# Designed miniproteins, single chains, continued (5): the designs that were tried, part 16

Each design is a single chain, and the fold is of that chain. pLDDT is the mean over its residues in the fold that is shown.

## One batch from the design tools (miniprotein)

Design m16560
Fold by ESMFold2-Fast:
Structure m16560 (fold): chain A 63 residues (1-63)
Amino acid sequence: MSAEELAERAAAFAALMAAAGVPVESIVRYITRELEEDESLSEEEKRRAVEAARRAALQTVAA
């Protein structure tokens, strides 16, 4: 999976969870923990995915 694909999947998951009423910080915490367990991912790829997820969740809540 590319860094772009990872970020897109994280954003899509976060948007769905936010739409379901899950708190943004809970979503971000969950994604951060999942990514921390994957040793194949760089810190930059993890950071991009977490930032994409947070942005998507916040945009969903703001709508």
Scores: mean pLDDT 80

Design m16561
Fold by ESMFold2-Fast:
Structure m16561 (fold): chain A 65 residues (1-65)
Amino acid sequence: SIEDYLKAIAAARDYAEALRWAVELAREFPLSEEVLKKVREALRGAGFSEEQIEEILRAALEAQR
């Protein structure tokens, strides 16, 4: 579920782990504005900078079907 991916992103210990979960979420579910907002909040909660958040979201959007 989207919730399970968001929990995995929030629990990510490093950039590579957060990137992996965000990309997998994007491949399975459409990135609506609401989902993008939740991904941003999960990444912020995990301690990533705004620059890192934008990089991860760009990769997720590129991976989207």
Scores: mean pLDDT 85

Design m16562
Fold by ESMFold2-Fast:
Structure m16562 (fold): chain A 62 residues (1-62)
Amino acid sequence: MREELEKEIDEGMALIALGVAEVAARNGASPEEIREMADFMERRGFPETAERLRRLAEEVAA
């Protein structure tokens, strides 16, 4: 039950963070800046959000 709630919160955070990161990338944010955002989210307890942001950084770098 607790793990389910934590996953739902992390999934919701991922949608917000990915939206912000995509807008930032379109405005010239580097893959490194997106990775810094991912590291921040991981430290705050959102590992799924961090993983998705790292994938976005790889796509922006391509």
Scores: mean pLDDT 78

Design m16563
Fold by ESMFold2-Fast:
Structure m16563 (fold): chain A 92 residues (1-92)
Amino acid sequence: SNSLKGLELLGEGEKLLAEGKYEEAIKLFEEAMKLDPRLTPLALANMAEALYLQGKKEEAKKYLEKARELAKETPEIKEVVLEKVEELEKKL
């Protein structure tokens, strides 16, 4: 399913983040959002982490704010998104 493939792409993107492959990770997060738009808040939070790790703190803050706003409309993943947003905000 598109939902399963979207989750797989998110997981692969997170692995690329751990490897320092930030631009490749962002592309996978963008693909995940296209396959399953319900994943958008989580993908945006992961993209914010990639941007932060690239030193783009101002851009990361904007992505975190969008992730937080959209998470309110997606109760299935709201808790996971807010946890990631809070973890990254502590580093900003």
Scores: mean pLDDT 86

Design m16564
Fold by ESMFold2-Fast:
Structure m16564 (fold): chain A 55 residues (1-55)
Amino acid sequence: GAAGDALLQKYKDKIQELLDKGDILDAMKVLQEASDILNADQVSVLKAFFVKNVF
């Protein structure tokens, strides 16, 4: 739903900001934190986003 999509986008933005700073470890911590809050589909999207932007 729209609320879940907005939450996913906020985590993507935060991860991107940390990666832009070179804070890969902190970006991984944000991904871990999001995994406790988001549903399985959203976590899969976020993990794919992280991998695509790190590698």
Scores: mean pLDDT 80

Design m16565
Fold by ESMFold2-Fast:
Structure m16565 (fold): chain A 103 residues (1-103)
Amino acid sequence: SITQSPSSITAKEGESVTINATFSEDVGTNVAWYKQKEGELPELLIKNVSTLAPGVDSRISASGSGTNYSLTISKVKKEDEATYYFQSFYPKPVWSNGTKLTI
């Protein structure tokens, strides 16, 4: 199972926010972070723990290992307002319940 925290964040423009994902078991490095804006398709932000997807803003970074993973968005802007999801692929595909970021 995935525990993603917090479930919601309210931030002001220019602040930094961090979202955490914790697993009950080691899920390895085949993990990803997604952003979904209201009315839009989900966008891949991060793959393989910390690798930025093409075209993703360099203000976004991620790290983690084993059972603990984090996504950090520095200097948040209004366009960062979205729900953020974490996905693992091992031992089976599992999605988090997400974190809603409001700016």
Scores: mean pLDDT 80

Design m16566
Fold by ESMFold2-Fast:
Parts: sequence; structure tokens; C-alpha cells
Structure m16566 (fold): chain A 55 residues (1-55)
Amino acid sequence: MPDKELLDREAKLTMELMGVIIDIKYNGATPELLKRKEELVEEINRLSREIEEQL
């Protein structure tokens, strides 16, 4: 079973990503928001791979 700490961290990053996407939609895509989105996607993908390897 995946570690609960990994699942909780993935959930937090996913929520933060949703917030960034909403900010882009309503306030426009700034370089800072686009960079943050890219960083969050990379971290989520890394955590998802680690979780999948534990299943």
C-alpha cells in the first residue's frame, strides 16, 4: 500500500495546482504562474510514480 504521507502530499500539491489553474483562468497566464504550474506538475508526476511503484 502506498505511504499515507505520500498520498497526503500528492493531495496538497494537486489542490495547489488547481488553485494555480484557476488563477491563470481568471487573471491570465503570467510567467510566474506558468512556472509554478510546471513545477507543481513535475512534483506531482514524481510522487505519482513513487506511489504507483508501491502498488
Scores: mean pLDDT 80

Design m16567
Fold by ESMFold2-Fast:
Structure m16567 (fold): chain A 90 residues (1-90)
Amino acid sequence: MLTDKEALEKKIAELEKKIAANPNDAQLYAELGELYFLLEKYEEAVEYYKKAIALDPNDAWAYFNLAAALEKLGKKEEAKEYLDKSLELI
């Protein structure tokens, strides 16, 4: 049986294969960001959420999750800006 961490890493590998087949799918990048956030790899989570937002600028949840990852990195001012954007899109 895989640990929770190993299960998340396996899902990341599966998503990376899907992204290789469809590199402009915003949802795949948002899902990848979420998995990195769960692994507490917040810098990687930020990068993938930013990619998701670049491909789909109307995804309120991607902005919300980006703000959460930035807060974990201590970037509170930047986190507030993205949180405010997420609230404008609901």
Scores: mean pLDDT 83

Design m16568
Fold by ESMFold2-Fast:
Structure m16568 (fold): chain A 111 residues (1-111)
Amino acid sequence: SAAAPSAEELAAAGRGLLEGFGLTDADVAALRTPEAQARLVRELLERMVREGAAALARTSAAAAERFLEGGRRVAEEAAERARRAPPTVDNLALILAEGALRIAELAEEVA
């Protein structure tokens, strides 16, 4: 199915990602500022990019390099979006999920 995910579906996926990283809603709510949430989004997406690049490097060093470069830009853009958004769990989850989806699409494009 080629249907784009809804904002509600992305927010739910983002909450699942936060849980997977060991973060609770209380942990996210404690950040309270857009800047703190932007830093967290960057850190989590950069971690996903590093893990994906390591997997791709087993097949192609060139694919891993392209993925790392593209993924870094996705993390930077997501962090900037989070910095401009109200610091809520829902906004953080949505932005994280959209970033993760773009990283997954990049992995397919470079492989």
Scores: mean pLDDT 82

Design m16569
Fold by ESMFold2-Fast:
Parts: C-alpha cells; sequence; structure tokens
Structure m16569 (fold): chain A 73 residues (1-73)
C-alpha cells in the first residue's frame, strides 16, 4: 500500500474538522459544529475513492456520532 500525499492531507483535514466539531458541540455552538460537519461530509464524499476502506469507515462513524449529538442536543 502506497500512502499518497493527497491521502495523508485528506486524513489530516478530516481529523482536524471532526475534532473542531466535537469542540464546538462541547461549547454548545451547534451552528458552528454543523458548518464544520458539512465541510467534513463534503471532503469525505469527494475523496471516498482515495481513502482506504478502513479509514473511510472510521471517519463515517465519527461523522454519524457527531451528527447525532447535534440533533439530540
Amino acid sequence: MKPSLETARIETALSILLAGAEFEIKLGRVEEAREILEQAKELLEENKDKLPKETLEKYEKRLEELEKEIEEA
């Protein structure tokens, strides 16, 4: 398996976005968290074919968890 620079950048960007969304949710900034999650969803959807299956599944699960927190909060 050859991790491309592009794959590494995508993973880093997703990690940052999801961490940011978690932080905003903790602060009660629901609108800001929604914006970040939408950005993460777009990035993930655009790059599904570029990510390893295991990585894709991990980020999809994190997105679902955070979206659930926003919807329930």
Scores: mean pLDDT 80

Design m16570
Fold by ESMFold2-Fast:
Structure m16570 (fold): chain A 71 residues (1-71)
Amino acid sequence: MSEEELREALKKAEEAIREAEKNRDITVIQVTIHELEELLKQAKEIGDEELVKKAEELIRRAKEILERLQS
């Protein structure tokens, strides 16, 4: 996966999280977390610190939303 493809995938994941939070869609948040974990692995392999931090930030946010919705 290229750096540009990773950046686009992270942007799509961020939008998916926002929509899922608004709709309280736990399943979409869970699926997106799994996708973000794979994107994080790809970002680490490329060595792009900006993309690594962005992926980690989105995973953290998605997990926080998931915990809130399950409470």
Scores: mean pLDDT 85

Design m16571
Fold by ESMFold2-Fast:
Structure m16571 (fold): chain A 64 residues (1-64)
Amino acid sequence: MSLVEITKRFLLKEAKERLKQGMSKEEVLAYIREQLDKMVERGVITPEQAEEILAEIEKELDKL
């Protein structure tokens, strides 16, 4: 399993839990973007991977 796949699953779980707590989709996506930006700064993922993960999380939240 890739680091990108693990990161996506973790952040998707975090996003769903925050929606359940009453955060808006906009606030949740802003939080996810912030986490991804920190991972890029730390060299854990590339900026391209961060945008891909964010787009996939947005699509998954739209299905809820």
Scores: mean pLDDT 82

Design m16572
Fold by ESMFold2-Fast:
Structure m16572 (fold): chain A 100 residues (1-100)
Amino acid sequence: NADERLLELARRYLAEIKSPVLQAWGERFLKELEEGIRLIKEGKTQEGMAKATVALMDLAMLKFAEEILSQEEIDALPDTPAGLARAIDLAVRKFIEEKK
């Protein structure tokens, strides 16, 4: 069942995240995935699929940020959407610099 598989994938991503701050964000994205699945079941397929896709991508980005950033860098960021965006930006910049 597609909805069960999506939730299981999201739970696996969340289980691999070690940072408590990023785990808290992962829980928020898991709730958005659950809402996306609910919309699909209600016949709002396009809206639900878009929401579920964004939530899964957000979960993958949290895992990417944790692999690139130190725990100290993650813990120093505010628990806000702006703080999360800054963490992702910093991870992307470091990744690009390391691959040059």
Scores: mean pLDDT 78

Design m16573
Fold by ESMFold2-Fast:
Structure m16573 (fold): chain A 58 residues (1-58)
Amino acid sequence: SEELKEINREIAEELRKIGEAVDRAIAARREARAAGASDEEALEIFRRVLAEELAKLK
């Protein structure tokens, strides 16, 4: 079905964008830990960056 092909393309694009957002959040957490942040502080940074990056996709 052409409709299913279109849906699959849209899903693939959204997954790619979500993956990029997650990668940025992981990088931010890694940088925070390297800079001496605690696990709790690094997790808060991860959540904040992930939320900010996901918000850009809307």
Scores: mean pLDDT 85

Design m16574
Fold by ESMFold2-Fast:
Structure m16574 (fold): chain A 92 residues (1-92)
Amino acid sequence: MKKAKDELDAAAADLEAQGYEVSYEVKGNEVVITIKTKSLEEAIGIVLKAIGFSLEGYDVEAKLNGNEVTITVRGKTEEEALLNATRLLKSL
């Protein structure tokens, strides 16, 4: 699935257009996404959405540091992790 990274880049760009600062790193079967928001309330909203994805069976963890959220998304492969990360960002 050659488009997984392109779709993640597009989802990140959409969030940046909405005023967030978004970056990510791919580490094997993990995608670590950092989202910087304007407020603690926005950051909490993102954490709650990540928890929702975890409850749906996705391997997703979120950590809050002020107005910054670090989300770790995993898959069985790098491609699956990228696809799961894209799904999460599109839901934000």
Scores: mean pLDDT 83

Design m16575
Fold by ESMFold2-Fast:
Structure m16575 (fold): chain A 77 residues (1-77)
Amino acid sequence: SEMEEQGRKLALLAAAEAAVIRRLTGEEEVEIEKKVGDIEVRAVVYRDGRVIAEAKVGDTVIRLELTEEEVFEELAK
């Protein structure tokens, strides 16, 4: 659905924001949580480059487990 596609994109954007903050601050872990309309997003980026990003769209949870590099690759498409 279009809402699930929007949720996925918002999760990737939150993950990219968390990755940039982590790189600028040198923190071991950065977490971002946002609500955009009825879509709730959460992204966690770790020092080792692991990313966990989630979007909740109604009763559906979209979960992405990626690397920082994969997040930026997906956003460049």
Scores: mean pLDDT 85

Design m16576
Fold by ESMFold2-Fast:
Structure m16576 (fold): chain A 112 residues (1-112)
Amino acid sequence: AGAEFEAEHAARAAALRAEARELEAQDPERGAQALARAEAVARVGPRIALVRGKAAALAEKESKKVLEELKDDPEKAKEEAEKVREEMREREAAEIQALVDAAAAEIRAARA
């Protein structure tokens, strides 16, 4: 949970910004709305990095606990630890989606 997630998020934000610029050339009003949304996605980037950092630390702690509890069966311990990491990734993705939705709502409210 680090550089790859940040790069992927940056790529997504860049793609949205490119689409918004293309739309702005055709329809300035709709383009402005799309640019505002692209900016919201870009703005949550630092918050996503912080969420990812905390989630990675928690996943490391919980997976180490599982490895210690199942140390008598190292293959099963590794399998259960990977399952814990996957569950943490899913929760992390949901939290990130909530952040993006909240930022989009703030932009809509600021314009209302």
Scores: mean pLDDT 75

Design m16577
Fold by ESMFold2-Fast:
Formats: structure tokens, sequence, C-alpha cells
Structure m16577 (fold): chain A 66 residues (1-66)
């Protein structure tokens, strides 16, 4: 479900060290434009920050929501 996917997105972003304010911005994006777009933008940010393990987890989540 969208709710389950957004909760998993929150968990991954929290592990990456994002603030709750940053996390809620991505969650809002997912609600407004779809979970795949939120995952894509989160993946770009985490890649820039060198969080390759978490980018891989976002890739797996993206497969589940496709």
Amino acid sequence: SEEEALERLREIMREAGLSEEEIERFVRLGKEKGVPEAINRAGVLLSIRGKDDLVARLSELAKEVA
C-alpha cells in the first residue's frame, strides 16, 4: 500500500540521518506526486551523501511499488 511504502521510505531516510522535517517533505512529495517520484528524489539525495547501502534499499522499495 502507499501508506506502507511511505513508512518504509521514512525508515530508510531516518537511517540515512535525515531530519524529521526533511523526511516529511519527501513523504508529502510521495502523497502529492506518487511514491516512485519520492523514492527517486530520495535516492538522488542519498547518493550525493554517499549512502550507497540505503540507495540499494530504495531501489528494492521502488520495485515493490512498481
Scores: mean pLDDT 85

Design m16578
Fold by ESMFold2-Fast:
Structure m16578 (fold): chain A 80 residues (1-80)
Amino acid sequence: MKEIEEEIAELLKKGDIDKAIELLKKHYGDTEFGKTAIEALKAIKNNDIETARLKMLELEEKGHLIIAKGLAELMEKKFS
């Protein structure tokens, strides 16, 4: 789990949102974690800062700290 989350975080660091969504669908598509992370990335892609922030906080609350950090860094780059 954490190893794939690290791969996703590296894709987010590169700004490769579409590949991050693809990996999330492949490994976590049927999980609440995967669905929430995909919704956060789609919100970032659509410039929906409020939804992206809410989904990131939900991931933090559930202990998905690696992906939540990756999302926060991506949001800072895109919405700065």
Scores: mean pLDDT 81

Design m16579
Fold by ESMFold2-Fast:
Structure m16579 (fold): chain A 81 residues (1-81)
Amino acid sequence: KEELIKKAEEYKEKGEKAEKEGKYEEAGDYYEEAGLYYEKAGEYKKAAEAYKKAAKAYKKAGDEKKAAIAEEKAKEAEEKA
């Protein structure tokens, strides 16, 4: 599933760039996409890390609802790792 991992890496890089630019909502969205692609690839540990980054970004954006959802996804991925 090399293409899924590549897409996850691309979204992670986009999230890191958005975070450096202070675009925390966009960063959260990109990290969440990275987590989804890591999950599809069976890379549960990396998925959990991506979801945790999404949650932190959403908290900085003031989006408590999306942050809580991302934290839950991170927990689920950690349990599968």
Scores: mean pLDDT 85

Design m16580
Fold by ESMFold2-Fast:
Structure m16580 (fold): chain A 55 residues (1-55)
Amino acid sequence: GSFQEKVNELIGRILRLIGEIFDLRLRGGSQADIDALEAERQKVLAELDALDKEA
């Protein structure tokens, strides 16, 4: 796919993770589960930053 398609995919993943973290916090989910989602979000954000530097 194009560069823009990859960027859009990563942004979509970040937005989904933000929503899941927010829902989990509101429902009183475990801190371990929240930490795991935050780690995945940071990983996706780093992939997006690396992709931007390759443009």
Scores: mean pLDDT 82

Design m16581
Fold by ESMFold2-Fast:
Structure m16581 (fold): chain A 71 residues (1-71)
Amino acid sequence: MKELLRRLEKALLELGKLKGVPQEKLEEFKKEAEKAIEYIESLTDEEELKEIEKKIKELLAKLEEEIEKLK
């Protein structure tokens, strides 16, 4: 989980460096990432943690795809 969150933060920083990204799109990804992090920190249930980990992996994959399209 922590490794996945670190990858997400790194991807958001890379996206922020790309001047071709609309601010609205960047804000959307940032809000989704912040909500996911906050939700994880509130969870004590292992099954819910696995579900959110899957969602973060999906978000990370989409974010990495958008970054590749903008290179």
Scores: mean pLDDT 70

Design m16582
Fold by ESMFold2-Fast:
Structure m16582 (fold): chain A 57 residues (1-57)
Amino acid sequence: GAAAEGAAAGRAAAEAGASASTSGMQGHWDKLTAGGNREEAQEGGRAGAAAGREAGG
């Protein structure tokens, strides 16, 4: 249903965001070590969830 489709869209968006972040993350690994950029991963997942909500809504 629409809810499942929204969740799937959100997951796909989160995966795409994670892939994009991964491609750039190699250069930003030092920052991750210095301060911990876990918030970037959280924002990616959150953006994916928001995109899924919009797509499913």
Scores: mean pLDDT 56

Design m16583
Fold by ESMFold2-Fast:
Order: sequence, then C-alpha cells, then structure tokens
Structure m16583 (fold): chain A 96 residues (1-96)
Amino acid sequence: MYKVKATAQVKVPADAKPAKMTAVGENLSSGEKSIATKEVEARPGEIVTVELELEIDVSGYEKMADYVAVKITVTLESDGKTYTQEVTAAGKVEKL
C-alpha cells in the first residue's frame, strides 16, 4: 500500500453564496485509478486549500515514484449554479 498526499488552492467565485465544495482527486501517473472525495466549506472570494489523501494498492510495483500527478476536480453548487475547477497537483508518495 502507498499513500499519495495532494494539495491544491482554489479561489471561490465572488458571486457564489457560502456553500460546501466537493473535491475529487484522481491519480493520473500510474494508470491505477484511486479516487478520494472531500467536502470543504466555501465562502465567496475565499482561497480554499484542499488536501486529499489517496491510497494506492500497487501490488507488483517494486518502487513508486516520489511524486505522481493528481487531478483535483472541485465542484461548488450554490443557488442552482454549478462551478467546476480542475487543478493538476503533484502528489507526494509515501509507503504505508
């Protein structure tokens, strides 16, 4: 088992109402699909730091890279509007 920690900063639209954001992280580097979901509180015009932890079962890998590419998709639903932002982050790999 390996763990990937990825962090992204996302700016909340100034015209959004206070709401919860949903962040979904996907590992892009290894062909293994690991998905993590996290809800964070959001305020208009705020910069929110999203931290995600993905677990990768890499049975058969002798060594993981120190970093993998993680796509973080952040979705905010506010007053019937949906705001979506995608960020590619470097996820740090740690052996469990």
Scores: mean pLDDT 71

Design m16584
Fold by ESMFold2-Fast:
Structure m16584 (fold): chain A 72 residues (1-72)
Amino acid sequence: AREAAEAAERAAREARERAAEALKDPDARRGAGGALRAIGDGVDAGLAGARAAEAAGDKEAAERAREAALRA
C-alpha cells in the first residue's frame, strides 16, 4: 500500500518538474496553463486518495485513487 502511495507521489513530483521545464519555453506557455491546471487537479485528487488508502492499508482504494486522478 505505501509503495503505491510513494509511486503516486513520485509521479506527481516528476509531472511538476516536467511542467516547470515547459514553462521555460515561451511557446509552451500558451498551452501550459490548461495542462498545468489539469495536472494539478488530477495529482491533488490522486494523492489525497492514495494517502487515505495508505492509512487504511488498502491497495484497492489506492487503485481507485489513481482512477479518480485520471478522471480529473
Scores: mean pLDDT 60

Design m16585
Fold by ESMFold2-Fast:
Structure m16585 (fold): chain A 60 residues (1-60)
Amino acid sequence: SRELVERAAAQVAAADSAAAARAGAHNLYKGGLITEEGRRRAEAAPTGREGAAALVEGAK
């Protein structure tokens, strides 16, 4: 699961958009791959790169 989150986070960072971070957080959280805290942090991130970091930190 961590490798899947890291791959998704890399795509979010490459897109470098807050919208991509929010979409990634929603999908990974619904898939049970990240914590609720990780989802909230990624959704609140102002950039895709910061959102990507939050996704990796929240990986289960």
Scores: mean pLDDT 83

Design m16586
Fold by ESMFold2-Fast:
Formats: structure tokens, C-alpha cells, sequence
Structure m16586 (fold): chain A 64 residues (1-64)
């Protein structure tokens, strides 16, 4: 479910596996597009990857 994918993404992010974390966060929002925490975590990964404009877009999604 969406929560399980979010938890897996967080674990991967903590391990420094940024691309894998991003894939699991995307799976979480695919199952639940209103999962604000998943949008926020996607933005954080993109920010760490230096994709600042894309990160801001996902942070805006997290507010809704």
C-alpha cells in the first residue's frame, strides 16, 4: 500500500539510495495522489539531487 512504499522510500533515503527512494515515493503517490508526506519526501530527494525547481513543484503539491 501507499504507506509501505513511503516507509521503504524513507529507509532508502536514509541509506543514501536517492534514486531508489524517489521511485518508492513515486509509487506511494501513484497509489494515493493526496499523500502529502510522499510529495514532501519527493521534493526533499530532488532538492538533495540539485533539482531545485522540480523540488519546489512537489513541495507545492504537499501543501494541497
Amino acid sequence: NAEEYLEKGKKLFEEGKLEEALEYYKKAIELDPNYKEAWKNLGEVLKVLGKLEEAEEYFEKAKK
Scores: mean pLDDT 82

Design m16587
Fold by ESMFold2-Fast:
Structure m16587 (fold): chain A 66 residues (1-66)
Amino acid sequence: MEEIEKLEKEIKELNQRLDSLQATLDHAKARGADPETLAALEEVIGRYQTEIDELKKRLEELKKSL
């Protein structure tokens, strides 16, 4: 199904973005960035994680319908 492939691609892209954000967060911590900067990065990471979870749920629903 086209929609399943689309969701899998979206999940992959979001995971790639999460990896980049985690690397950015680690680098910011190593450089002694302000707590505000660290909190902002953690919030963005949390939002991407939530989106991935929602997409995974939708993917499971679509697989169940097959």
Scores: mean pLDDT 82

Design m16588
Fold by ESMFold2-Fast:
Structure m16588 (fold): chain A 74 residues (1-74)
Amino acid sequence: HHMEKELEKLKEEIKKRIELQKEGDTVNPDSIAARKRREEALRKAASKNPEIQKDFEDYVKEIEKRKEELEKLA
């Protein structure tokens, strides 16, 4: 239950950061690395739960695309 909420928060944070980045703010590479590490940790935790894993795969695809955009900006 809490895992699902944390995944949603992470998704929202990444989306908001991309929007702010396009509006004229730069992202520190260290911040991007920390965010990726958090997301990967959540991904591994979700992969241990079969029920979450199915939904998480689609979620990860969106997050990976957004992280790629952030890398291009920074």
Scores: mean pLDDT 62

Design m16589
Fold by ESMFold2-Fast:
Structure m16589 (fold): chain A 67 residues (1-67)
Amino acid sequence: MDELREQADKLVEEADKLNKEGKYREAAIKYSEAATLYLQAGDRERAIELGNRAEELAVKAGWRAPP
């Protein structure tokens, strides 16, 4: 259980760094992986939060600018 959370925490750290660098696609993938691990560890609230963050970044990475 704690190992899954530790792995998820590391993925969040990597995703945060990628997001800060503007690498939204890679960040979304890492947040999504972390969300899955938190869910497996029984941390539903963190899984939902990171899943939402991954979705927002995936939309941002694939979303075409209005102009």
Scores: mean pLDDT 79

Design m16590
Fold by ESMFold2-Fast:
Structure m16590 (fold): chain A 87 residues (1-87)
Amino acid sequence: SEEEKLIKEAKELIEEFKKRVLEIQGWGARNNEDERAREELERAYEELKKKLEELLKKAKEVSEETAKKIEELKKKFEEELKKLAFG
């Protein structure tokens, strides 16, 4: 279904970003490039936010329940983000 596709896409985008956060932070620490790592993460985060907002717009066209599920994924991601690189 369209709902399953949008939810899967949102989950994949979030998981890819989480892996990217760990990779970039690890790289920055190893190479003393913490400032570049921070800038790269901020760019990646802004791109992710835009993609999630586009998915939310599509979800609203499918159903209110689909939109709610995407919003719940975004909320869970924001809470998890505080546990990663962004304190």
Scores: mean pLDDT 78

Design m16591
Fold by ESMFold2-Fast:
Structure m16591 (fold): chain A 80 residues (1-80)
Amino acid sequence: MTPEEEALLAQAAAIREQYAAASARYDLSDRVITLADQLVAYLENVAARRIRVGAAEALATIAALRDALDAEIARTVAEQ
């Protein structure tokens, strides 16, 4: 494994844990659930090497999806 692949998998695991923690604590909106499902599906496809993109582009896509998820979770928490 390259250091970039290891970093990608570590970020994937961290995002899965963040989603699980948020789901356990809050009544998540359908939008948050949809974004989390999209992020998990993308991470699983990258980890399974079904998506053949460069590590830098994969990390950028994951970061963008994570930022969107974090923003929606923060909004949902602020509303509750």
Scores: mean pLDDT 67

Design m16593
Fold by ESMFold2-Fast:
Structure m16593 (fold): chain A 60 residues (1-60)
Amino acid sequence: MMPLEESQKMSDAVVEALKEGDKNKLSPEETGKLAYELAKKKGVSEEGAKRAGEIAKAST
């Protein structure tokens, strides 16, 4: 199971990417990539970062 701390960092990355995507009119794919990069910067695992990107893309 993913640690709660990692789950929170993923959620923060997704929310931040969605806000930036809306502000800059990014495509779903660009928003997903941004969430992935933000999650990795926050120390999320590769698997978690990919999931954050997929969630952000689906939410756009």
Scores: mean pLDDT 79

Design m16594
Fold by ESMFold2-Fast:
Structure m16594 (fold): chain A 96 residues (1-96)
Amino acid sequence: PLKHKKLKPEEIEEERKRLEELLEKERKKMIEELGMSEEQKKTLEELFELTYTDPQKAAELENELFANKDPINIEIAMQVGVEALAKAVMDVLEKA
């Protein structure tokens, strides 16, 4: 059975901090495992920012990354997608 409860601002803040720490850990792990260059790290940050500020440009850049067939570019696009979904879930929990 699902328990429906109203989350207090303090509870939402703690869950957001846990999520941010998890996402940062996963980003560091991906960067280390894939041996990403500074250019690739910059692309990851730019795509992440565009996902929130300009979704159309984010989609265009993501399509360019997939068209390149570079495995690292594909991993960048996937990681940004996961982070965007996680943020959307947190925003729903805050009822924003």
Scores: mean pLDDT 69

Design m16595
Fold by ESMFold2-Fast:
Structure m16595 (fold): chain A 92 residues (1-92)
Amino acid sequence: VGEELSEAASLLYEEKYDEAIEKLKEVLKKVKDDKAMQGAINYYLGLAYYKQEKLDEAIEYLKKAYELFKENGFEEEAEKTEKLLKEVEKKK
């Protein structure tokens, strides 16, 4: 899972957003009990959709990431996610 997440991050860096999204969705299906990892994957999905200007999808995944981080005590990650979510909502 960590290796697959690193691969998805590399795809995002290379601006291969469609490939990154597919990889992130694949990894998300494998992660059942790790709420931090689920939050991170939803965050990166939101970021990838935002980079593609798919604002509705970006908002959906960033809200999921925010809820996962906030409900599970990941305060720093929740704050970072909320900041990005507000930026995406302003652009819409």
Scores: mean pLDDT 83

Design m16596
Fold by ESMFold2-Fast:
Structure m16596 (fold): chain A 63 residues (1-63)
Amino acid sequence: REELAKEAQEKIREALEKEGAEVLELRVTVNDDGRIEADVVAPSVEALLAAARAVEELNKELA
């Protein structure tokens, strides 16, 4: 679980960097259902949407 959360955090961070989105805080966890949860603090709605999209793509891979 911790390894999955770390990998997910790295993947989300990479996706955000690729899109040029700046994120102030990023916390990623994997819940008991194997679903990735992310808490994001970002200066713009665009950055928040990019983070949400990255989480959704990772959840699609795991489900």
Scores: mean pLDDT 71

